# Designs tried in a protein design run: designed miniproteins, single chains, continued (3). Part 109

Each design is a single chain, and the fold is of that chain. pLDDT is the mean over its residues in the fold that is shown.

## One batch from the design tools (miniprotein)

Design m11781
Fold by ESMFold2-Fast:
Structure m11781 (fold): chain A 99 residues (1-99)
Amino acid sequence: MEAEDARELLRAYAEALRKAAEIAQSHGNDVAADALREGADELERFAKTAKSIDEAVQAVARAVGRALDAITDPKIRDELYSLLDEAGTAWAARRAARR
């Protein structure tokens, strides 16, 4: 189960980053949108091979950190934080339901 939990975590956060990228693009911030899409692509690729939740958490932290470094608009940052919180909460609830 840990490998599937890890892969689900990575997919959930990749989706959150893609949603944030669409929001950034809708505001005309192509730099932020590109950084968020790169992070999502990295997490989606890692989701195919990840074996532990610790690996997944470290990958999410790296991808989110890089995206945040590229985002100077506080509104886009706030939207990203909201989407990340929703993704984390939903993942934790689904994991609890499987136990």
Scores: mean pLDDT 84

Design m11782
Fold by ESMFold2-Fast:
Structure m11782 (fold): chain A 71 residues (1-71)
Amino acid sequence: MGAADAIDAAGAMAAALGDEEAARYASQAGKHFSEGNYEEALRYLEKALEAAKDPRSKAALERAIQALKES
């Protein structure tokens, strides 16, 4: 799974689980990633992880962070 797909999946998971703040930050991370701003994308994913309350949201965001670091 590419970093973009992992970020989108994490945002969708957070939204579905009611982690609205985490979902908003994940959406911002996806926008920055699509613009080539990888440092900003990582910063927003870290903010999303801090805001996330459901452990499933956290796991998906941690996967997105790892996927971004591998790219």
Scores: mean pLDDT 85

Design m11783
Fold by ESMFold2-Fast:
Structure m11783 (fold): chain A 73 residues (1-73)
Amino acid sequence: SKERDLLVKLAQAVERGDEEEIRRIGKELGLSEETLKKVLEDMRQAKAQPEQTPFQVGRAVQAVNAELRRKRR
């Protein structure tokens, strides 16, 4: 699905620290500014602590999924 493909690309963008791609995907998914800020913060934390990157990526994806689930209701 398009949503799944975008979530995979989002995870990769967070891992790479690609803020531009994160913002583009966030717009495509219709994310709120609040959720987008949380994802960008998780990206910055991943850059500051590379050993924690998988954890930060997981947190970012979870935050996005939580908003998408909320919007469907």
Scores: mean pLDDT 80

Design m11784
Fold by ESMFold2-Fast:
Structure m11784 (fold): chain A 93 residues (1-93)
Amino acid sequence: SSSVLESLRKRSLESLSSSRELRSEVDAVSDEIFSQANAETEKIRRDAEELARKYPERRDELLAAAEAESDKIMADARDTTLSVGAELGKKSK
């Protein structure tokens, strides 16, 4: 019936509103995770640049290795934020 559809729409809207509040919380946690990951990758890049100053002939190799490590950390951060979002979505009941 149309009342069942209206109840589903209202539930979906309330779920969307709760999802928006939950999304704001997940976004805050995600921002913290990405902030931590960015701090770690920035340290890795700084350490690599310092090392590259000592070994200029190996600069490209050292910076490429730092970028690969940074990409891995950022990928892990993305996976973690997705997992946190999924778990919070399941536990909202």
Scores: mean pLDDT 75

Design m11785
Fold by ESMFold2-Fast:
Structure m11785 (fold): chain A 87 residues (1-87)
Amino acid sequence: APSARTQELQKRVQELIQELEKILKEELGGLDYSEEEAIAKLSEEAKEKIKEILEKLREVAKEAREAGDTELAEIIEKEVEELEKML
């Protein structure tokens, strides 16, 4: 079973992802955009908010590694890297 620490970190990741999804939905209006069209639609303010969330996700990944959950850390770091390439 996941430890209490792993569950806490997973909850923080879910909360940050929900904030990210909210920003994307507000900017894109729930329409199906291509990756390029989605990036072009993002305001500079939205990009800055996304970068802040990505930084918080990197912090959670670091805490996950320190807790011995290297798998969770690697998943978070991969998602952050992919999103940063889009900005």
Scores: mean pLDDT 76

Design m11786
Fold by ESMFold2-Fast:
Structure m11786 (fold): chain A 83 residues (1-83)
Amino acid sequence: SDSLAEQAKKLVEEMKKYSDKAQEAADKGDLKTLKEYMKKASEKGKEAVELSKKVSQEEQDKILKEVGDSMQKVSDAYSKAAS
C-alpha cells in the first residue's frame, strides 16, 4: 500500500498531466477542452491538498507549492487563450 505522501504525489502527477492537457488545448484555441482539463486538474489538486494535511510539514509545503504552480500555469493559459 502507498503511504499518504505517495498517494498525494500521485494526485499531483495526475494534476500535472491534466494541466499539460489544458495547456495543449489552450495552444490550439480549444476553450471547451481547456475548461474540462482545468476542472480535472483543480479536482486532483484539491484531493492532493486534503491528503497533504496528514503528511509531514516538509512534504505538505512541497505539495502546496506544486499545486499552486500548476494552478497558476493553467490560469495563465486560460487568460491568454480567452483574450
Scores: mean pLDDT 85

Design m11787
Fold by ESMFold2-Fast:
Structure m11787 (fold): chain A 82 residues (1-82)
Amino acid sequence: HMSELEAKVVKEILRILAEAGKGTPISVEEIHRRVKERLGDDSVTREMVEKQLERLVKAGVIEESPTVPGAYVLTDLGVKAA
């Protein structure tokens, strides 16, 4: 079961990456910062964000940047889902 908070974190991650633009890499640190800001919830840990990033990579909607270590990029599948 995914918690309500985890569901909100997933939606904000996808929003952040979509707003950054297709193929634009955003670091885990920056994603975590922006998610916390958007949700106004200090219980959103970096570990929680990293777990949701792993889930989204498994789903094929985002991928790890091949050129920027620790950054993620929205895939073609992720763009279509928006």
Scores: mean pLDDT 81

Design m11788
Fold by ESMFold2-Fast:
Parts: structure tokens; sequence; C-alpha cells
Structure m11788 (fold): chain A 105 residues (1-105)
């Protein structure tokens, strides 16, 4: 799962269209839903989505990345509520979502 998450993270960063980003995010979310107890994979995926959201050049790319961030944060909150690294990563996701909302209206 971890190696697959890293490969999908690279595809997310290489995506130049909203459609390419959506396809990579859908595969990444499917991986996370298949391995909801793999903390390391979930953290890699959330960090990749945060980078994708910050690199988004269009509202469509941003919206797709934000949906992915929210979905993985839900998995982390549900399955790892007492894990410090998981909760710190969720906190970073919340900060990024807040910043994006202000930058994009």
Amino acid sequence: ARAEAQALAARLLAATTAAELRAAIDELLALCEKHPDDLETLIICLQALIRAALAAETPEQRAVAEEGIERIMEILRKNFPDDLEAQETVGLGEIVLGLLKRLWE
C-alpha cells in the first residue's frame, strides 16, 4: 500500500488537468478505503492531496483536491483519533482548507 500511495502521489503532482487529478484522486481514495487501518499510507495520501490543492491552478482542480483531503481526514479521525501524527496531519489539512477558502473566496 505505501509504495502504491507514493506512486499515486507522484501522479497527483504530475496532473495538469482537473480530469487527470480526479482520476488520480479516485485511485488514491480507493487505496485508502481498501487500507483504512494503514496509518502510514493514509498520511502519505493526505500530504499528497494537500500539495495538489496548494498547486491547483483552477477552481475545478482545487475542488477535486479538497474533496480528497476531507475524505482522508474523515478516515484518520475515525480510525486514529488518539494517534498524535494522524491528528497533527488532520490539523494541517484543516489549516490548508481554511487558507484555500480565503484565497479562492
Scores: mean pLDDT 79

Design m11789
Fold by ESMFold2-Fast:
Structure m11789 (fold): chain A 65 residues (1-65)
Amino acid sequence: MLEGMRKARELAEKSRETGEESKKKMVEQVGETVGSSSGQSLYSKSIEEARRSVEAHYRLAEELA
């Protein structure tokens, strides 16, 4: 029984390490598959959202003036 517990713990730790390594590889694969880095896509969307907010604010201010 005790040995089973140790093995389970070792497996859990290995799974964690493998999970982190798999995540890194996934990020690389996703970046390649998407044709643009995940960061770049998210960055573009964030800028677009910010742009719209600023534009709306500008129009409102100008119309009010």
Scores: mean pLDDT 64

Design m11790
Fold by ESMFold2-Fast:
Structure m11790 (fold): chain A 80 residues (1-80)
Amino acid sequence: IKELLEELIEKVKELYPGSLIADRVIATLRSALFDIDRAPTEEEAKEVALRYLRSAKLLAEQYGHDEIKKLLDEAIEKIE
């Protein structure tokens, strides 16, 4: 899960440099990594990851960034 989120952050950063929406999504995912490191079990880490990914997806959707939304949807499906 942590590796998946780290790869997703790097991919979003590479594909959308200078995007305000990308920066906000990346900040949300970095918060997820911080909380995942504090999760006592893999199941709780998964729940934390899904919570933050869904939050980031809602942000991308509200601002009309379909490409970032698609990347977030793919990450959610890999974890679910």
Scores: mean pLDDT 82

Design m11791
Fold by ESMFold2-Fast:
Structure m11791 (fold): chain A 60 residues (1-60)
Amino acid sequence: IDEEKVKKGIELTKSENPLDRIQGISYLEKYGKGNKEADKAIEEALKDEDERVREAAKEA
């Protein structure tokens, strides 16, 4: 697990831009497997206001 990439992924999921949030989820899927903070960020993305972000989180 690359801790710096997980941190970057979590930061992206907090962006006001939905496309950045989707990219953050993709980062966490690749680099955050087994990381509790990454898992929590993906779970929060399941409740996102943007449908595309929610779908990305479901696929992660």
Scores: mean pLDDT 80

Design m11792
Fold by ESMFold2-Fast:
Structure m11792 (fold): chain A 72 residues (1-72)
Amino acid sequence: SEVEQLIAQAEEYLRSGDYRTALDLFEKAYALGADPARLIEPLERLVEGAERAGDLETAERARRLLEKLKAQ
């Protein structure tokens, strides 16, 4: 499915350290109906990676998405 492809691509960008692109792809997967529970762990790893890289804007955006997902 398109959702599965987006999650796979997001994981690849997350692994390569492209946190902004990874987050954009996770946000698109969520908008297309990805199960919130499937996105929590990858987004927590993204927050940690983005913070270590000094990408505080991406880390903050990812935290806001995590709050929405955990509220479901």
Scores: mean pLDDT 89

Design m11793
Fold by ESMFold2-Fast:
Structure m11793 (fold): chain A 60 residues (1-60)
Amino acid sequence: MEEELQREIDEALALIMIAIGVHVAGLSREDAYREASETLRKNGLPHGAEFAERLLEEER
């Protein structure tokens, strides 16, 4: 439903933020995941932040 669609949008936004961090800003993947999760969290997108945090844990 709407909650599921919002989660998909949040996850897509997280992936875009990560790609910008890595390919435009020259960050490591770990730094890009962390920056994305913090940015999404402060903008009220907790599902995207959680997704980025999960990717950060998997990268280790």
Scores: mean pLDDT 78

Design m11794
Fold by ESMFold2-Fast:
Structure m11794 (fold): chain A 73 residues (1-73)
Amino acid sequence: DSLVERAIELVEKGMSLREIARRAGVSEATVRTIIELALQGYSAAEIARKAGISVSTARHTLRLIQEAIEKAR
């Protein structure tokens, strides 16, 4: 939980979860779930299956999260 919240805080320094959700076409709750699963080391395909979204949506959301982290640096 604390690691997930710290990761979310870092992501939000570059782009809000709301903006990531809007661009990816998912809910903010789904963005949080994707961050949590990515921190656990799951692949985009595994994240898609666990979050109940398409693999393309998972890949797009992960790319936006990566961009947010790079902007935060």
Scores: mean pLDDT 85

Design m11795
Fold by ESMFold2-Fast:
Structure m11795 (fold): chain A 64 residues (1-64)
Amino acid sequence: MPEEELEREINEAMVLMAVGVAIIMIKRGEPLEEAKEFVKKIAEKAGMEHLLPEAFKRLEEAAE
């Protein structure tokens, strides 16, 4: 398995974990914007900014 594919899978998993934590933050009463900034920061560090639109949609749905 190429190293790049493994790193991609790990980085995608990191963003998914960040979304999960952000949903918990929203359910505990944290502002939606703070949860979005948290996920954005993790995605930028992981080089996965292209996942942000889908991640933000999930956070917005959790805030409903």
Scores: mean pLDDT 80

Design m11796
Fold by ESMFold2-Fast:
Structure m11796 (fold): chain A 61 residues (1-61)
Amino acid sequence: SSTEKQKIKLEIIRNMFSIAKSASEMLASRSTNPQLKEQLKKAVEEIQKEIDEIQQQIEKL
């Protein structure tokens, strides 16, 4: 169905953001530069917001 196809697409996009989040967290943990660390932590927060919004869309299907 159209709903099932949309759910799969959203789950793929959510997984892509989860990979980006994990990579950003790893870079933040390894960085000794305070400015870079802060920017990466902000990026993680923004990516998490995108994941949460996609999850809400999946739940409303």
Scores: mean pLDDT 89

Design m11797
Fold by ESMFold2-Fast:
Formats: structure tokens, sequence, C-alpha cells
Structure m11797 (fold): chain A 65 residues (1-65)
């Protein structure tokens, strides 16, 4: 089986999704009034894991709840 690499278009789409996810995360933090850096860091870590899973599975990352 040949290893399937992401096309340029797929890579750009993933980058766009990461930027949108980061923007949604900032909005969520603001709406919830989260000022604790540790909690923000944990949320960012979860986001990074979701993006990595999206890359592995070819499915979009889950949105912030």
Amino acid sequence: MEIKYLSREEQMELLKLMLEYREQLKKYIKEKGITDRKKIQELRGEGDLRVQEAIKTGKPPKPIE
C-alpha cells in the first residue's frame, strides 16, 4: 500500500481549520471568562490533539463545545 500524503489543497484546508479552531477557542475563553493560564494551556493542548487526530483520520477536528 502506498502512503497517502496530503495534497497542497488539503494542507491549506487543515491550516484554515486550525486558524478557525484557534479563533473559536479565543472566543470560548472570553465568553467563559477564563483567565487561568493553566486552563487555557490545557484547552490549547486538547485542541492540538484534536487537530492531530484529524490529520491521522482525514476527518475535520471536533468543534469546541
Scores: mean pLDDT 66

Design m11798
Fold by ESMFold2-Fast:
Structure m11798 (fold): chain A 105 residues (1-105)
Amino acid sequence: MTEEERRKKLEEITEKVLDLWDQAIAGNEEAKAKMEKLRELSDKVRELIAQAPPEVQARYEADLKEIRENSLTGLERTAREFALNYLYAEELDPEIAEEIKKVLE
């Protein structure tokens, strides 16, 4: 996957997370439940990364730093972190990645 393809995928997932968050804030109970499940799945991805080889851990920390430095708001940062965790799930555990996709549909 090219860096440009990875960036586009990250932004597409980020937009889906932000839309879901907006629906949850507006009082949509289904969206609130999906956000809670997304947080749980994201936590599982972080556990997978913690057990991954040092090279993968270093790359993830570098990706997180870039997101933190380039995010204007805490909401934008959090949404991009969820999108990043989805990308790492595709690499480390495709079953968790599929569950994240299902939540964002």
Scores: mean pLDDT 84

Design m11799
Fold by ESMFold2-Fast:
Structure m11799 (fold): chain A 104 residues (1-104)
Amino acid sequence: SLEEEVEKAIEKLSKDVNDPEAIRTLQNLFIYEPEKAAEIAAKLAKNLEEKFIVGQIAKFAGLITGDPTPALAAIKAGLPVFPAIFPEMTEEQKQFSLDAAKSL
């Protein structure tokens, strides 16, 4: 299940933040299922460090694809993403990202 895949990836990253398999798994989930991945990851991350790692992976997923959706989904789920600004974002999306960052 998606929950099991996210949980396993977070557990691996808590032991090795540079685990390439765990990073790839979360990046792919954020690319293909951004809202579900963000909601599950926000629920399963136990501490701020894990939430920050997951938020940065969502940001990198967006940078790789040029799609702001993974980063915006992560921000909506309460994951710390500093700052999730991409060239293709609308001014409304940029403002939302900045406001979310200020609230955390």
Scores: mean pLDDT 77

Design m11800
Fold by ESMFold2-Fast:
Structure m11800 (fold): chain A 97 residues (1-97)
Amino acid sequence: SKAKEYAELAKRYAEEALRHAMEAIRAIDAGDLETAERYLREAERYVDRAVEYLKKAREAGIESEEDKKAVLEAEIALGVAQLAVAVARVVLQKEKA
């Protein structure tokens, strides 16, 4: 379904956001705050894309159990990515102080 396709795309963007947030944390640990900022800005853009596609999934109509599962998996992935981005931002701000 279209809802499932959008939810799966939202999940992939959320997974990319998490990956970039983790790279930002690694760059912070290495003392490369400029690289950390670039990774974190990319992670934030991927979160925005995940939010957009999750909204499209809900608007397309969640009718099947497969649709519900795909949306739930996307919501979980987005929540994890948002937390990772928030933590990375707080750590980066503290290291710049």
Scores: mean pLDDT 91

Design m11801
Fold by ESMFold2-Fast:
Structure m11801 (fold): chain A 80 residues (1-80)
Amino acid sequence: SVDDIVAEAERILEEVERLYREGKLTLEQAQEALNRISELEQQALELGASKEQNRRLALIEAEVTARVMLLMLQQREAEK
C-alpha cells in the first residue's frame, strides 16, 4: 500500500539521519538510500498516492539528496 511505501521511506530517512549524526554515513550508502527512495516515490505515484503522501515522499527525497550533496562536497575537499 502507499502507507507502507511512505513508512519504508521514513525508515530509510531515519537510518540515514542516524548514521549521519554518528559520522558513519558513507556517500555510497547515502546514494543507495536516495535511489531506493526514488523507486518508492515512483511506486507510490503508480498506486495513486494522494498529494499529501507525494509531498511527504518528495520532502524525504530532498533531505536524503541534501546528505548526498554534503558528502560529495566533503569528498571533493579531501581530494585537494
Scores: mean pLDDT 86

Design m11802
Fold by ESMFold2-Fast:
Structure m11802 (fold): chain A 90 residues (1-90)
Amino acid sequence: MEEQVQQELEELINKYKLPEEAQKTLQEFATRLLEAAQKYKDDSEKGRQVLIEIAKDFIAEVMGVPRAELDAMSPLELQRLVGEVLEELA
């Protein structure tokens, strides 16, 4: 199972020639999302805030967009950027 995740990441890296930092970033954000969902399942409001912050960090790291710019964006703009980041990596 871990090998499959590693292989999928390697395919994305080979397709886009991502540096090792980007590989680690993808894995780290996936685990952060899962941890946040479990930790804040009792507080949906805080859970949403944490998920938004994680999404902003992901976009900043992958696209090189400053966090301050992301913080100024609307939720719809942020959601669109997340989709673009995933498309760019896919």
Scores: mean pLDDT 67

Design m11803
Fold by ESMFold2-Fast:
Structure m11803 (fold): chain A 58 residues (1-58)
Amino acid sequence: GNELILRVAEHDAPELYALAKAGRTPSRAELEAIGRKYGRSPAHVRRAYESIKAVLDA
């Protein structure tokens, strides 16, 4: 896996990293809440989660 993307995710988006590490898919409400916190759309947050998960699964 790409260690840099995991390190960035852990520090910059710890909620997404924790969900991906737990193997838990974020709900729509969680995507919206995280999106509001970081000024991103829920779709952008979902794509970030999928990227983190793909690296963890590699």
Scores: mean pLDDT 75

Design m11804
Fold by ESMFold2-Fast:
Structure m11804 (fold): chain A 82 residues (1-82)
Amino acid sequence: SRREELLRRLEEAGKNLVEATKKGDVEKAVEYADEIGRILRELGVTGAEEIKTVLKEYAKKGDADMVETLVRGLLTWARRRA
């Protein structure tokens, strides 16, 4: 289904965001955070822009642990609404 495909893309983008943050690749981390924002908008998430902004800020700081925590929470939330 479209939702299952979006959730799979969200998981992949989240993993890529964490990896880019760990490597200090700010450009790629920002790209993945933007992709997450697009996926969240397609899923109908009202706070998609705010979540994207928070992910970008932690990624820019190199805080991979916080990025991973936020991505994990986001995936858990999204899966429960499926």
Scores: mean pLDDT 86

Design m11805
Fold by ESMFold2-Fast:
Structure m11805 (fold): chain A 91 residues (1-91)
Amino acid sequence: YPSYEEIMEIIEKELKELGIDKPVEEISKEELKEKILEAARKESDEPEEVLERGAEAAAEAVMILIEAIKEGLSPEETRARLAEAHARLQA
């Protein structure tokens, strides 16, 4: 499992690629979802429903990682929360 510092570095890199230059702790799920959706719309002709579901999934996963790091959760607890979010999106 990567360290929390390595995970934060990955998150910050992905956020910058989406055009978000705010500190991770100041980013809302809604803002993150909108930025992911904008990027997806530029690169894909997939139906809006598919793009929106994908953006929601990605935003939820990133917010879980940010909150886990902020709360000092264990890697196991963080993975459990991510798995639960993934399962809900598969349903």
Scores: mean pLDDT 72

Design m11806
Fold by ESMFold2-Fast:
Structure m11806 (fold): chain A 66 residues (1-66)
Amino acid sequence: DREKRRREEVMRLLDLAGNHLRDAALNRSRARNSTPEERRRLLAEAERHLKLRDDYLDRALSILSS
């Protein structure tokens, strides 16, 4: 019940973290074949996704530490 909801929330946060890691990797990959201006934008987006990944991982760890 509550343990199931807690597990479900952790899995949801981990899925979101994984999606952001994947998006960061995609943006970095696209940056390799882009113009200098587009490369800067794509790398900035990748960094934003990595920060969101870390935030979701921290939230998952907070739930697991109870």
Scores: mean pLDDT 87

Design m11807
Fold by ESMFold2-Fast:
Structure m11807 (fold): chain A 70 residues (1-70)
Amino acid sequence: SAETEQARRDLEANEEDVDRLERDPSSFSTLEKVGLGMRLVGVIVQAELMGDEELARRAEELRRRFMAIT
């Protein structure tokens, strides 16, 4: 569905941002980190509402990576 494709694109964009933050923790300001954290939670919620267990698992793993570096 269009919603599934959008959630996947959002996850991929967030993965790029988390990867960048892992390489250089100073590359994001405090406000940018807050914004990224909110986007990460948003994808988890969307995946759970859609019943996409694999997408939810990937999004939760990405959030764990984010929390480990912030």
Scores: mean pLDDT 86

Design m11808
Fold by ESMFold2-Fast:
Structure m11808 (fold): chain A 79 residues (1-79)
Amino acid sequence: SGLEKGIGVPFEEIKKLAEEIKENPSKIEELKEKIEKILEELRKLLERTVPPELWEEFEKKLNELKELVEKAIEEAKAK
């Protein structure tokens, strides 16, 4: 699908970075910064490129990624 194809690579990168956070707590700050930059660019892409009818679906996927990242950071901080 068009939406998934356009954001597929950034989504995969964020998931990989979240997994890396869980495995390497010492890298939390560095990896979090990288993830935040990717998420910010995805949000900008949504506002500029994606038609309003598809924003709900795109925002849902972005929120799922944010939850996944927050979970990974919390688990890493918990040791």
Scores: mean pLDDT 73

Design m11809
Fold by ESMFold2-Fast:
Structure m11809 (fold): chain A 99 residues (1-99)
Amino acid sequence: SEEEEIKELEEKLEELDKLILEHGVPLAEEAYAKLPEDASKEEKEKVTLEVLEKAIEKAEEEMKKKAKTEEDKKKVEEAIKAAKETLEKLLEIRKKLKE
């Protein structure tokens, strides 16, 4: 049963990754098109992070609509939580590298 639960979570994480790319690419194209030509590297990085956050939110909405059971919904929420925690850790690493 634990092995099946791990497999189900892995499947949700794979679906999340696919949906983040599917939604993220159009969001990135739109966001980057709105950036001024003289936009700094820091402004571009900030926009990239905002795009990633929005892509995760859209992926969560789509996955929750497809979830048929309360258990499936919990696995989706766990996958989303893991993705958000990874994003927060990435932001902490970037802050630590900035003097």
Scores: mean pLDDT 78

Design m11810
Fold by ESMFold2-Fast:
Structure m11810 (fold): chain A 94 residues (1-94)
Amino acid sequence: EPPVITDEEKLERIREEAIRLARERLGLSEEEAERFAEAIVEGLRMLAAGAPAEEVEAYFLERLGLTREELEELVAAPNEEEAVEILRRAFRRR
């Protein structure tokens, strides 16, 4: 293991897991799953770079096609299972 671990390695793993989750649990196509994973990874990069939370939220609303109400419900979700159901409902509209 190198003495310096880049965030990019962790983001790559998150991207792969996001694609798998989107396909297996959200029922998204391969292209939609890739877009979902790209949005998650880019949002995390923005946060790591010190972007304001409001800017990151606006990015997720635009890239994921979520409404503000759906994003607030997602953030308030008590567990991953509830979060997945919120995303599944939202993505069925697209």
Scores: mean pLDDT 72

Design m11811
Fold by ESMFold2-Fast:
Structure m11811 (fold): chain A 81 residues (1-81)
Amino acid sequence: YLSVEEAVKLIEELQKEYLEKLRKEGASERELELVEKAINWLINYIKSNPELKLTKEEVEEIFNKVVETALRLAAEERARR
């Protein structure tokens, strides 16, 4: 299991890599904003729940679900008129 500090550090590293990838692929500023907000929410959630016993794989899975959800919300926002 990761400590809260280790889990947060891993998420911060994943955030940097993912945002760089999205920028390189031409993501809109709105998509980048929503993804960054979602990741910051996840960091705060983990810090607020130090009893969580997460493995590296579980942290990566949760991170991927959070960023995928943010991108889907951005796509839905653009589809609405």
Scores: mean pLDDT 81

Design m11812
Fold by ESMFold2-Fast:
Structure m11812 (fold): chain A 81 residues (1-81)
Amino acid sequence: HMDEQKAEFEELEGELEGLRVTLRRMLQQPGTQEQVDGLEERLERLKERIATLPKEYQERLQPLLDEVEELLEQVREQLEK
């Protein structure tokens, strides 16, 4: 149903925004490998849910998803230093 798909889209957008905030914080205060692995697992679960949405909603979430993935890579890079 369209209303259910809209609600799922809004929930996933909110979850990605939450990850963005958490990852930005971790760039200022480096976390542990365990914390980063947990965030990666959370992101993968969100990606699975996004893949169940219509293509239009997937495309609308793509810029935010790309930003979250870039932030996660930056956090991983900091742990290697």
Scores: mean pLDDT 83

Design m11813
Fold by ESMFold2-Fast:
Structure m11813 (fold): chain A 81 residues (1-81)
Amino acid sequence: GEKAFREGDYESAIKEYEEEGKKGDAEAWLNLAEVYLKMGDYDKAGEAVAESARLELSKGEVPEDVLRRIQELVRAIEEGK
């Protein structure tokens, strides 16, 4: 996912991060949210953030670095114009 996202191939990045996220990688859902933010799709970005938070909570608690990233992404989505 990261290589495709870095190269601007958002279609491949979305597919790869969704596959990683469905396998239980909560960070992949946050990476997917960043792709959607760059595309201006705030609704899908919010859904990806929610999935990441849900996966982390299912593991016990949200790590502080992940929680900070979630807060930053939520702010970026809310500030989206």
Scores: mean pLDDT 80

Design m11814
Fold by ESMFold2-Fast:
Structure m11814 (fold): chain A 55 residues (1-55)
Amino acid sequence: SMEKEMEGVKRATEAAREVLEKIRAGRTLGPEERERANTEATKAAVEAYKEYEEK
């Protein structure tokens, strides 16, 4: 349902934000670190969405 999909997106967004905050730890990232952080955040978002959908 749309409600389930929206909840999944919310959880994915929260997971991505959490990973980004952990990697940044309040510092400014260089271009290479920024790319890796975005990759890790995307991976976390996808995993959170899949886990919610497969529940």
Scores: mean pLDDT 77

Design m11815
Fold by ESMFold2-Fast:
Structure m11815 (fold): chain A 95 residues (1-95)
Amino acid sequence: MRPVVTMSGDVTVKEGGSATLTARVSGAPEGALVLWHLDGELVGQATVKDGVATLTLTNLTKSDSGVYTDTVVWRDDAGELVSASGPGTRLTVVD
């Protein structure tokens, strides 16, 4: 199976605002888990429904700026963990 993960486009928001990161997933089963990482740290997760998973971030500060990487994970029919990574989304928080 060749899963494809696409990112939401780069996002610029004002400090104190909100942003939604969207992962669009093809080739993974419904209920697969999308993990978002910032600088290697897990910051959020959501399950895939109808090929989409979303993470909403609120009350953003300049420390929330960076490249958010998305990775979809699931277990295949043999019980093996399968994963695929998207190209990531850059979030920029401004005054």
Scores: mean pLDDT 77

